# Designed miniproteins, single chains, continued (3): the designs that were tried, part 75

Each design is a single chain, and the fold is of that chain. pLDDT is the mean over its residues in the fold that is shown.

## One batch from the design tools (miniprotein)

Design m10587
Fold by ESMFold2-Fast:
Structure m10587 (fold): chain A 87 residues (1-87)
Amino acid sequence: SFDEEFERFKKLAEEVLSKENPSIEDLQKLRDALEKMIELANSPDVTEEQKEKLKKYIEELREKAKQKDTPFGVALQELFDYYLKKL
């Protein structure tokens, strides 16, 4: 379900963003999870309210990434901006 996958996505995002130096593999996992969430959000059984919750959460992740003074912070901002356009 959307809610179950969204909770899994949140857990992964929090794990990656908590790392001072996330690996390329961490970024790939986060990208793949984002792709899955966008695909799921565009399915006919997902409500506008559920899409809005996902959008708001990705916006929150973008702000957290912006606070990181690292190349990974910039990469994460670009990643989140890219997927926000698909919602």
Scores: mean pLDDT 82

Design m10588
Fold by ESMFold2-Fast:
Order: sequence, then C-alpha cells, then structure tokens
Structure m10588 (fold): chain A 92 residues (1-92)
Amino acid sequence: SKVDEIREAGKKAIEAIKKGDLETAKRNVDRIFDLGLEALKEGDFKAAETGIDELEKIQKVAEELGATDVAFHAGVQLGLLLISYSVEKLSK
C-alpha cells in the first residue's frame, strides 16, 4: 500500500540521516512527497496524512542531529504537502 511505501521511505530517510548519508535522506524525503501528492490526487487522505507525519518526523530528527540541509528540504516539502492537503480537503 502507499501507506507502507511512505513509512518505509520515512524509515530509510531517518537511518540515512543517522549514518550521515544526506543524499539518500533527501531522496527518501522526495519519495514521501511524491507519494503524498499522488495519494491526494487519488483521494487517499490516509496515505497523504502518513506522508505529512513522516516528513514532520524527518524534519525533527534532522534538526536534532544538525543535518540542516535535510531539515530545510523536509520542512519545505512538508509545507507544500500540507497546503495541497488543505486545498484538496476543502474542495470536498
């Protein structure tokens, strides 16, 4: 399911941050964002909410570990996904 794919990408992003593999962390952030947007287009709000939750968790972990560029990247994509989620929900 998209929920499972998003959760797996979230786990991979956090493990990558802990290992200092910032490029792998950013790629998994991008994957969560893409899956979250696709979920919104399909009306899968549960998967989109999972993407929001995983991006929030990644941003927090990245900030705590000093991975500033990953934290910024996750924060931007979190903001965009939240805006898209709100627009889609208000349109129904």
Scores: mean pLDDT 89

Design m10589
Fold by ESMFold2-Fast:
Structure m10589 (fold): chain A 79 residues (1-79)
Amino acid sequence: MKKNKGGTMAGYALGKANREAIRLHGDKSRKDDFEAYLLTSKRLLEEKGFAEAAEAETRAQADAILAKWVAAAKAEVAA
């Protein structure tokens, strides 16, 4: 349970969620949707994804965990 990159993983997760929101909503210049998507992604990441991603030993493993939670956030926003 040693975490030297715990903070870096959190930053990476937030950055990736933000990039996905920009990629999805930036195309339409829809800032309201962008904020809703980002907040939903951040909430899931902080409660579940961050804990799992913070335990990741490699960026590839963290990326897979983050992709899973980003997909869940997209489904929640779409619902």
Scores: mean pLDDT 57

Design m10590
Fold by ESMFold2-Fast:
Structure m10590 (fold): chain A 85 residues (1-85)
Amino acid sequence: MELEEEGRKVLEGLEKDPNNVELHQKAYEIYEKWYEKNKDSVTSLSEEQLKKIEEKFKKVGELIYKEGLPVEEAVKLVREELEKE
């Protein structure tokens, strides 16, 4: 619940300023907290798989600032991939 609100706030900030490096760092921190809470309900991930997921979160920022995708669309794409993996 709190992580979802914090994540939403970061996404709104990135929508206003997609080049904000502080918000990109915050997004990674939120992902780490989300994974820690949900690791028992997802498939056990190797260190290699965790690194790939981290790169996908980095991809969200790239999709926003390079491609100009809306924050909601970029997050949807990455989240759908995480649910598959």
Scores: mean pLDDT 63

Design m10591
Fold by ESMFold2-Fast:
Structure m10591 (fold): chain A 75 residues (1-75)
Amino acid sequence: KKEEEILKRIEKAIESGRVSVAELRTMYELAKKGNEKAKELIEKAYERFQAMDPSDPAVRREREEVEKLLEELKK
């Protein structure tokens, strides 16, 4: 299953702290299609970024993107 392969790669990226905005958007699109794993990974990414140093502008931007995506999924 193509979606499972994509999500496995993104999960490893989150674990290594290298998830990109493009990967966050991919998870969002899959979660909107009803993929439970994608929604779970978005939440995991949010928790990961909250633990990172907020003085890094890249980390700040990624936290805001993940937070926005989680809010959209609740609608």
Scores: mean pLDDT 71

Design m10592
Fold by ESMFold2-Fast:
Structure m10592 (fold): chain A 81 residues (1-81)
Amino acid sequence: SPLEEAWARLREIQAEADRKIKELVEQGDYKGALEVALKALEEMIEILKKAVEEFPEDENAKRALEELEKDKELVKELLKK
């Protein structure tokens, strides 16, 4: 289903980002790690926005979207330092 495909894509984006973030953190590149996190969050948010519009009754997608948007704002604030 389109919803299952959306969740599968979110898992792929998260796994790829987690791998890159770990490598950058091990190298002491915390700014680079935050930039990777921000890009992944933006990609996941766009997928979830589409999912929420197509499936407005799915409360899990709505909650996930709200949580990712909060995480994005946190990462943006950390990048300003």
Scores: mean pLDDT 87

Design m10593
Fold by ESMFold2-Fast:
Structure m10593 (fold): chain A 92 residues (1-92)
Amino acid sequence: MIIHVSIGPLDPEDKEKKIWEVIIGNLEFLSKEKLEKIGKLLSKDYKIYDSSKLVAKVEAKSPEEAKEKVLEALKEVGIDPEKVEFSISGES
């Protein structure tokens, strides 16, 4: 089971890239409570779609910092970092 995380700049024209849009997919195996916990750990503003997808606006100085914040939040709900694949600044 692989969790896919997409990290891109919220505004692609923002060269400073201080706010990152984080999209976490394939979360249908998690409870609603765990999805909300991930969201709260990542951002004050997050949205959960169809109990399977989480979108959060994460403040970070770099995509690497945003990735670290995502990994920490996923670890708090028992997700193994080795089961997480990241796509950084890629649109797919």
Scores: mean pLDDT 76

Design m10594
Fold by ESMFold2-Fast:
Structure m10594 (fold): chain A 80 residues (1-80)
Amino acid sequence: KKELLRKAAFYAAQAIRALLEGDTKKAIEYLEKSIRYAEEAGDEEGTKYLRQALRAAEEGDTVEALKYAFEALGTILKSL
């Protein structure tokens, strides 16, 4: 359970880094991985923010993607 949340947080952090580096494709890959681990852990709130970050990244809205990715990371970390 905690290990799944750590994996979700790790990939959310990697997605944030990729977004800051302008690598949107890598960010999307990391967000998708983070979503899978957050869902398996049962973190509904973290998963919602991650899905919003993924949508924003797919639409090319890097600022909104970053905002939601940071909210997701904070939510997941509070669950640890």
Scores: mean pLDDT 87

Design m10595
Fold by ESMFold2-Fast:
Structure m10595 (fold): chain A 104 residues (1-104)
Amino acid sequence: SLEEIKQEAIKVMNELKELFPEYKEEVDRLIEKIKSIDPNNADALVKALSEAVGLAGRIYLEAPPELQDKAWEVLDRLLEILGKAYELKTGKKINLKLRDVPAP
């Protein structure tokens, strides 16, 4: 469901801000945006999740070597969550990859 996808995304975003506290403000803004989305509005959720993937991608590219693997894991999980949201929106399965992440 869209509500389950929202809750998964919020959980992953909270993990992201614990790993990268310097991005806490940006992450918190996206968490609040995701929370505010109507559970019947798949388009708004896909858009907000795309923004979250974009932020996670930027964090991955800027991550210090010791956190790069953890940043990749968070990015990958957010891409999977975005794929699930897109599946609910379109009724078709998609597999999102790093190449599909918007440039920061």
Scores: mean pLDDT 79

Design m10596
Fold by ESMFold2-Fast:
Structure m10596 (fold): chain A 55 residues (1-55)
Amino acid sequence: DETQIKAVKIANEAIKVAEEQGLDAGLEYARQKGREAGLPDAVIDAIVEAVRALL
């Protein structure tokens, strides 16, 4: 599923941003990049929750 591949890539990038710039910056990155990639809101929310849970 193309949506899942995009979601995983954005989640990994958001984790790197969070590690370098803090959790809030990583979550903002995930939301912005998810919207730019055309991901459904539910998928973007799932990425945000996953990043928060891992950090």
Scores: mean pLDDT 82

Design m10597
Fold by ESMFold2-Fast:
Structure m10597 (fold): chain A 79 residues (1-79)
Amino acid sequence: MSEEVAKIKKKIDELIAETERQVEAAKTLEEAGQILERTAQEIGKLISTVKDKKDQEKLRRYAMGKFHELARKLLEKWA
């Protein structure tokens, strides 16, 4: 259970890092927003692969923290 959570956290970290790169390369704010939405959907799919519901909740909280950090970085780049 904790091992599965750790594996999915790493995949979330990879998706967030890729998303940051894609947003930096985006030509419009609209495109950046679409990229963020797609990343949220992909993270949701990863979390759904975990069969224990309490671990899914832990992963959702983790993903929210990562999105907050990503939003901070995007503000720094685009403000």
Scores: mean pLDDT 78

Design m10598
Fold by ESMFold2-Fast:
Structure m10598 (fold): chain A 101 residues (1-101)
Amino acid sequence: SEEERRLELEAEIMLGMGLIAAAVEAEEAELVGLAVAYHAIRVERLPFEEAMELGRRKKELYRRDPERALASLTPEERRLLREMLERKRQAKKAREERRKE
């Protein structure tokens, strides 16, 4: 359906934003927010604005209380976060290798 195509596109945009954030070594709070927003669009089928607001709130929670924020994530959101953190680790390694003499 048209709505399903729109949600898929919005989810792909959010995933792209998450991968870019990881590649530029963004702080973990940003990655947490993006993982939550992506899950909200793709799995929970929430509108983009509502998904972004959920992500923002979870990012703010992570900055205040990382353990509580992580414990509040669904298994799927934790999986997405792990993938983004792995991408960030790869980006860091690539940067360090590039600076090696």
Scores: mean pLDDT 81

Design m10599
Fold by ESMFold2-Fast:
Structure m10599 (fold): chain A 80 residues (1-80)
Amino acid sequence: SEEQDLADAQFLLNLYEIVRGALEFVIERLESLGKHDLAAQERAALEETKAWIDEIKANPLEAGRRFREIRDKVLAERKA
């Protein structure tokens, strides 16, 4: 349902916001340790995470539907 897709989108948004915060923390720590190459790799993951957050915010219904499709595919693959 649309209500369920919106609820799933909000859940995903909350999870990606947690991941974003964790990545920002890890990047700052790696930079402080002089591990600039590793920090650059984590920045790529951070930018991807920000892009997903922006996509969910722009179209939460589509994000919720996509999540449902991925979940159903993963569950089907686990049974195969």
Scores: mean pLDDT 85

Design m10600
Fold by ESMFold2-Fast:
Structure m10600 (fold): chain A 70 residues (1-70)
Amino acid sequence: VPVADMSPYAGHAAIEITRPNMDEDLALKYVRRSVQNGDIEGALSVGDVAQNLGKTDLADQIYAIVDAAR
């Protein structure tokens, strides 16, 4: 069931990942909060952003967090 509003945490995580001085721990905290709020699709989109930027290890961590919450 979709949530009423898109989780702001997924957006914050995506912004953090696109920064040149990315805080990986902060990005992962936002992903975990997104998942806890039921925004699985938002969290997956953040993983896709990391993958597209070549941050494969970070993308794998994000996908693992999402998969564990399913």
Scores: mean pLDDT 77

Design m10601
Fold by ESMFold2-Fast:
Structure m10601 (fold): chain A 68 residues (1-68)
Amino acid sequence: MSLEEVTKRFLEHMATLSPEEQRVYARIWVQELVDLGVPLEEIEKAIEKLPEEIQPEAREYARRLYAA
């Protein structure tokens, strides 16, 4: 499955969630991308498609996982 397809599906699901649930799902999604070996730059690009409110947290989480 392509990163674009995964991101689109994720965004469609996110639209049905509360802001609190969106933060949780964004973390799960970022963790899944890291586990799949997606490069940090591609993950950061995909994060740009998330709601602006959760982009900073998702980006910091992705960077933390790669720094470990």
Scores: mean pLDDT 77

Design m10602
Fold by ESMFold2-Fast:
Structure m10602 (fold): chain A 101 residues (1-101)
Amino acid sequence: SLAEEVLAAKSLDEVVDILARHDPEIGELKRRIEELEKQDPSDLEVQAELYRAKAELYRKVTEKLLQLGNEGHAELTPLAFLALANAVDYEIKAEELERKI
């Protein structure tokens, strides 16, 4: 099952890769991040947008993990809160960069 694949993952990045294959919204956010990463890394506006995109990705990952948890995989709930912590961290980083633009 999808939940079993997620539980077997060795990192949060691997969880994102697994969910991106099964959830179109997560897949599209991952592709948007990859396109932003190809742009100039010294551009603060590009970097802020990249952090915003990563925050949105981790919020969608959190939502998907909580859905799986509610469907009988409660062991995924701590992983969902780890994803949420990453979303909040990227939101803070984006806000800090946006204040410099």
Scores: mean pLDDT 87

Design m10603
Fold by ESMFold2-Fast:
Structure m10603 (fold): chain A 94 residues (1-94)
Amino acid sequence: MRAELEEFKARPREEILAELAAVAEKTGKAIHYVPVDTPLEEKVKLQKELKKKGINVVEVGEDDALLAKAYEALVAKKYEEALRHILEAIERRL
């Protein structure tokens, strides 16, 4: 696991950022992440509102908060910020 993270970090940043941009272009507009501890009433309202925009709502655990932030940054086209959150999330799971 740690060796895989080191290998990922050793890759050219430009290549990783280009890959993240491609992923965001294909999926970012279709998914919105919310914490699993969000009240059910809030989730229902959010799903109804975002469904009108063609966006699916996906629940994330407390330990996935960094992945939710990474996804938010990808949708905002902040690829460097998204990469930082992804790396931090992986590090926490090691």
Scores: mean pLDDT 60

Design m10604
Fold by ESMFold2-Fast:
Structure m10604 (fold): chain A 60 residues (1-60)
Amino acid sequence: SMGERNARAAAEAGRAGDDAAAATASWQYIKLGPEGGRLAAEAAERAGSPLAAETARRGM
């Protein structure tokens, strides 16, 4: 749930064009390793933000 909330925050920040906030929110998933980055990207895609999803993938 925390990871999903962080991915949603990253997606919202991405839509606003706030790359720093998007990167910060995605950082929580990195603690899960490469799987965490993938999960963050999938959650951002579901939230409707390709920019946040790309940010999460690059954090992998």
Scores: mean pLDDT 59

Design m10605
Fold by ESMFold2-Fast:
Structure m10605 (fold): chain A 68 residues (1-68)
Amino acid sequence: SLQQQIDEEVKQALAEIYVSLAKLALERGDREGAIEMAKKAIDINNSLSNPDQTIIDEAKRIIEEAEK
């Protein structure tokens, strides 16, 4: 359905935005913010009909780096 396509496209865009926000937070030394944004990206991505493994991998790397 059209609504389902819109929902999936919006979720994909949001997951990508949260990964970008997590990277910016990490770059600025905001470790807590980086972890929070990366976790949001994973949660949104996991709600997709076809989760993007690249988003999961990037978000996990950000979390690992922020927890050092």
Scores: mean pLDDT 85

Design m10606
Fold by ESMFold2-Fast:
Structure m10606 (fold): chain A 68 residues (1-68)
Amino acid sequence: REAPFVAPAAPLSEAELLALAKEHFESSDPEVHNAVGRLLLDYLEAKAAGREAEARARATSLLLQLLS
């Protein structure tokens, strides 16, 4: 167990994040579909709580991990 991994990419804009999430949400893989759906819900909840910048950074990191 090493030091925590810091996301290497700058946070995606909301439009970029939603576009990537939509593309992968339409995946034939149910695991990817479910993971993206959960990611979007978490993003929207955090944004609604006033943590927009944090929500975008977290969603960007999780989406990029999903694509790895």
Scores: mean pLDDT 71

Design m10607
Fold by ESMFold2-Fast:
Structure m10607 (fold): chain A 75 residues (1-75)
Amino acid sequence: MSTEEIIEIAEELLEAFFNEDAEKLQKYLDQLSKLPESVLKAVLAALQEAARKVLFEGWSKEEAIEFVRKKIEQL
């Protein structure tokens, strides 16, 4: 799985989270679960922090997506 593919899946997962789409959340989590454990943990940590920033710090969804993208690019 390329870095670009990981970013695309992470963006879709973050959108599914904000849309409360349980089926898409499960689908994209299953795709990410095929990553090495260290990469998976880093991606999930970035997604959790992005969601926290939207919910508690007034960030836009677009800012949260860009944050996750930059974190994954640094892996």
Scores: mean pLDDT 82

Design m10608
Fold by ESMFold2-Fast:
Structure m10608 (fold): chain A 90 residues (1-90)
Amino acid sequence: NKEKGMEAALEYWKKYGNKKAQEYAEKAYEILKEGSEKENLLKAGKYLAYAAAEHALSLPSMTEEDKKRIEEELEELIEKYEKQLEELKK
């Protein structure tokens, strides 16, 4: 159930996320309130990915190599969501 997973992620970022992660999570929540259509789920998923990456990058234990890997993984994930959104326009 994707909606329950997204709600759990939103609650997590509200309690444990830094300010930027919370802002991304709030944006995802706003999108989900507009509807649960595939387009909205993909858009919300992008903001939840941004929230997760922002939190991870803010951890003091992160090495420069870890940060680069997280940034690269985020970029690939966002490109995947963007491609799926583009395919929905056809």
Scores: mean pLDDT 78

Design m10609
Fold by ESMFold2-Fast:
Structure m10609 (fold): chain A 100 residues (1-100)
Amino acid sequence: SAIEEMKKLFDETVKKVEEALRAGASDEEILRIVEEGLNKMYELAKKNNISFDEFKKMVEEFTKKVIEVLRKYGRLETAQKVAELAQKKLNDFYEEYKKK
C-alpha cells in the first residue's frame, strides 16, 4: 500500500532526524533530512494518486512528530522552518491536485 510506504518513510525520516540531533548535526543538515523526506512522500503520493486530504493528514502528522523532537533538543527556530517547508509542500500538492 502507498499509505504504508509513506508511513515507513515518515518513521525512517523522524528516526534520521533524532539520530542526527544526537550526533550534534547542524540546523542545515536537519532541514535537508526533513526536506528529503517530504520530497519522497510527495513523489510517492503523486505516483499513487493519493488524495490531497490523505497527503495533508500524513504531512501534518509527520511535521508534528519532527517538531516535537526538535523542541526536545531546543531547536525552536529549526522547528519553525520545518513547519514552513511542510506548508510549501502541501501548497505544491494542492496546486497540482487542483489542475486535475
Scores: mean pLDDT 85

Design m10610
Fold by ESMFold2-Fast:
Structure m10610 (fold): chain A 62 residues (1-62)
Amino acid sequence: MSSAARAAAIAREAAARGGPAAGGKVGNLWGHSDEKGAEQAAASGEEGGPRGAAASGFLSGL
């Protein structure tokens, strides 16, 4: 699953580019508070990077 690590890295870069601004749009689409959408978008790429970190961690740990 080398492509998974590559995809995760690209996802992190995309999130960094979109940043919290992308989260605002997500919140609007969900009909919920922008805070929730912004946090989801930011967390998926920048701060916690759970998606990217999880994929990279799996490969590094192996």
Scores: mean pLDDT 50

Design m10611
Fold by ESMFold2-Fast:
Structure m10611 (fold): chain A 68 residues (1-68)
Amino acid sequence: MEEREIAELAAAAMVGRLDQLGPEGQERYRELTGVYSGEELNRIALDYGRRHGLSLDELAERALRRYG
């Protein structure tokens, strides 16, 4: 999974919008939690957002557009 997708899904969870993802998005996030800790996922989202000028809300919006 690309770092972008990881950051988008992690951001959706961090802003409390994970339940708004469709079944595929929720499944992909569950796969991530088998590989990364919650702290690691939060760091990936924040680091990606900082490098690309995207807020957590903007990253979450992108996850919802892909999987919502």
Scores: mean pLDDT 86

Design m10612
Fold by ESMFold2-Fast:
Structure m10612 (fold): chain A 72 residues (1-72)
Amino acid sequence: MELTPEQVEEARAEVRRLAKAYGLPETDRLTDEMIALAKEDPLVQAQIRALAKRLGLPESDVPTPELLAALE
């Protein structure tokens, strides 16, 4: 199911926090750099899982297609 506008805004806020925490350009989208970080860093994987759980999406150590589509 597609996320509500409120869920998308919450997700974008969390993506902005992740970008800032890891010294990436401030963005509300899951960039290729953030996806690469998620593959290499267990802490980023944990944060991606937490984000998916908050949005009611399937929990995964990598960004799911549903999460990527929601944050386009």
Scores: mean pLDDT 69

Design m10613
Fold by ESMFold2-Fast:
Structure m10613 (fold): chain A 55 residues (1-55)
Amino acid sequence: TERQYRAALEARRLLAAGAPPSEAIRILVDAGWSEDDAREEVARMQARLAAEAAA
């Protein structure tokens, strides 16, 4: 949904700014993501940010 998509953008922005993964997961769950999907998405975001920083 639009709400879940916007929450994912916000979670990614917060992770890039140094927020803890637990806060990003909470934002996704509050927006209607399942706990498992939220954890997978945050892990994906962290892996991508780490790859971008290493390049």
Scores: mean pLDDT 82

Design m10614
Fold by ESMFold2-Fast:
Order: structure tokens, then sequence, then C-alpha cells
Structure m10614 (fold): chain A 69 residues (1-69)
């Protein structure tokens, strides 16, 4: 698997957390499908937030969202 322990991505303030934010990381890293995320899909990002994602192969990663003004 090419999955890193963490990733960082910049998003505009008010971005709604969506499944595709995880899919590009999980599939590109060879980890497969997203099983769960905390906080969950549908969370509105108004400040920097770290999301823990679990993939179908049992691997986890942290996505560090940096909220842009």
Amino acid sequence: SHLKPEYTMGVPKGTVLRREHFDLVGRGGGAGEVVSASPPVGTVLTEDMTVTVTFSNGETTKLNFKVLP
C-alpha cells in the first residue's frame, strides 16, 4: 500500500466534508474503499480539522484539513 500515515489538504471555509475527499487518498494509496470517518461525512469545515479515515483493507490515515479564509 502507498497510503501515508497522514495527508494535508487546503479547503475553503464552509467546505462540507464529502466521501470524495477520502476516495482520492484511499484509492490512490491502494487502501481501497472508505469504511468510516471521524468526524463523519456532512461535517461543515469552518476551522482546521483532522479527520481519521478507515479503509476497507483495515488501514487508517489522518487527513489534516487546513481551512482557507
Scores: mean pLDDT 77

Design m10615
Fold by ESMFold2-Fast:
Structure m10615 (fold): chain A 70 residues (1-70)
Amino acid sequence: DDVERQKALAEAAKPDIDKLKDQGIANGTSPEDLYKQVRDLALKHGLSEGSAEAAGESVRRQVLEQQAKQ
């Protein structure tokens, strides 16, 4: 089942994505660069292009929201 496989891959990728997000926020990485880094990491974990883009966009949005609040 592709859905179950994608779910398992997303769960496996989550710690690495969360670490990358936290480091990016701490280091002042641009939202666009962080989107690309998260997307590439998700793809390396075997997520589909759409799932990887969604993961990257979610992190980019979170970083932009934090930057807007200072």
Scores: mean pLDDT 80

Design m10616
Fold by ESMFold2-Fast:
Structure m10616 (fold): chain A 81 residues (1-81)
Amino acid sequence: EVEEKGKKIVEEIKAATEVAAASVKDVSVSDAKKIKEGLEEYLRKKVEELEKLSKEEGKRAEEAAKEGLEKVEKALEEVEK
């Protein structure tokens, strides 16, 4: 159960980061920054949720969140050009 919940939350993190990375390229810089801020808060809560259930799953969620935020950061840098 914990492992299945962890996998689902990691998939949700990846999906949210992909959507955010795509979205920031199609909006104003101001809106792109708001998307990134909303994503950071969302990811923080998801990582905390998994850490409470399992350290291993929490670590996977943290890695997925970091990778996703890096993608959004790069997309935001392109928008700021």
Scores: mean pLDDT 79

Design m10617
Fold by ESMFold2-Fast:
Structure m10617 (fold): chain A 64 residues (1-64)
Amino acid sequence: MTKFTDEQKREIRELVREAVDAGLSREEALRYAVEQFLKKYPDVPREDAERLARAELDGVLGER
């Protein structure tokens, strides 16, 4: 299982929040965050990055 650092978790959360605040849909925000995250961390499995991004997106949307 991929072990994410606190910095990686913060970065993906910020990417998700920026996309949501820019008016992107849930699916567009998820895709944007995953693609930007993988550009910086290409060795991270896409499935693990998607799982993290979904968790952070659910948190951001729950905060409103």
Scores: mean pLDDT 78

Design m10618
Fold by ESMFold2-Fast:
Structure m10618 (fold): chain A 70 residues (1-70)
Amino acid sequence: MLPDLESLREELRRMLSHPDPEVRAAAVLGLSLIGGEENERLIEEALKDPDPRVRQGTRQALETGELDFR
């Protein structure tokens, strides 16, 4: 009982806590592509990330309209 989507979410969630900003930025984009209310919460946290790359990646997700922040 380990579907690809759930495994990806778990990995992306871990990547959001990674010390590398590049990894965190990639995680934000991945979560944005998967979508979902849980991912919206995680991406909201990434908006306040200290690294500008992570913040920029999150803004790109909002620009494409991949997520609903409402």
Scores: mean pLDDT 70

Design m10619
Fold by ESMFold2-Fast:
Structure m10619 (fold): chain A 79 residues (1-79)
Amino acid sequence: KPEELGKKGKKEYVPELLEVVRNSKDDEERVKAARALGKIGSKEAIEPLKEILKENKDMSEEVRAAIIEAIEKIEEKLK
């Protein structure tokens, strides 16, 4: 299930996806990266995503909403 997908190499993409969410100039890429993190469901992404929300005051509403939704999806999958 979601943990197996995260362990299978999609978990290797978590740091790269977090970098895209934090640093990409393209809001669509940032939204896609956040959604991918939500689909992967890796617990290790939760705290970094929360830090990105805390540190990045100038992100768009779309990116912010996608990050919040990703955190919620990951937390739901871990129950």
Scores: mean pLDDT 75

Design m10620
Fold by ESMFold2-Fast:
Order: C-alpha cells, then sequence, then structure tokens
Structure m10620 (fold): chain A 75 residues (1-75)
C-alpha cells in the first residue's frame, strides 16, 4: 500500500467505526458503565475523521457523545 492508499483506508475505517458506534448508541435503551465508556472512546476517535469527511455523521457523533456523557455522570 502507498501512503495515500493507507491514509484512505484509515480514514474509511474510522468513518465506518463512527457510523457503527452511532447506530449502536441509537439502538440501545440502556448502557452499562463499561459500554458507555467504550462507545465514548470509539466515538471520540472517529469524530475528527467525521468532521473532515462527513459533517452529518460528526453531528450524530456529538449527540451520541452528549448522551453517553450524561449516562456516565449518572452511574
Amino acid sequence: LSREELQAEVDQAFLDLGRATVERVKASESFTKQEALAYSVLLTLALPFAEQHDPELAKEIREALKRLDEVLKSL
């Protein structure tokens, strides 16, 4: 893989991670502390890639992070 091909694969992987994690957060009625923490970490890692490539996904990630932060503060 060239550097450009590797960068594109990394960008796409984080975008896919962000989308999958947002859908998990939306589908979940409740969270354990470990689940909320894990999803928060994954979304935080995906956020800069979404801000660069998919502003709508970035908005959904920020909303999911806000929900998870509220859950973590209540646990």
Scores: mean pLDDT 83

Design m10621
Fold by ESMFold2-Fast:
Structure m10621 (fold): chain A 105 residues (1-105)
Amino acid sequence: MADEYRELALKAADAGQPEAAVRAASNIYREEHGITDEEYDARVEKAYEELKKRAHPGLSDAEIRALAERYVDAELAIEYAKKHNDPRLLEAAQAVLARVERELA
């Protein structure tokens, strides 16, 4: 439920757990905007194709897909944070994007 995910996102951000905060916020944003599993999967596939072009050669397809999922979750969390004027969640989502970029290189 949106309220439960919001509480989890805030707790995770306060605990310095950006990955958990971002995932919770992504779930809230998907619920609030009616983003279906099919639409989410399409966003992940699009991100996968983009990230694969610049991924280091040691990354497997499965690892790049995992990075693509984290990337999409972070993008949705940024939109949620902007909509709700939540600077802590925005910083958490930006930290996750930076980690994805570092793991991709």
Scores: mean pLDDT 79

Design m10622
Fold by ESMFold2-Fast:
Structure m10622 (fold): chain A 78 residues (1-78)
Amino acid sequence: MKEIEEMKEQLKKLLEELAKKNDPRATSVAAAYLSVLDTIISEEQAKEEVEQILIGSGLSPERSKNIVDEALKIREES
C-alpha cells in the first residue's frame, strides 16, 4: 500500500514537471498514472484527479481534458 502510494506520488510529480514544460511525454505519463489509479479508484475519479493535476500545473482546463482523453485512448489501444 505505501509502495503504491509512493509510485503514485512519483508519477504525479513527473506529470507536473512535464506538464509545466509542455513536454509531449506528459500524455504518456498521464496514461501510466491513470493505469495505477484504475487499480484503486474508478476511471471517472482517475480522470478527474489527472485533470486537476494538469490544471494545477498551469494548463488550461481544455488542454488538460485533451491530454486526459488522449491518455485514455493510448490505454484503450494498448
Scores: mean pLDDT 79

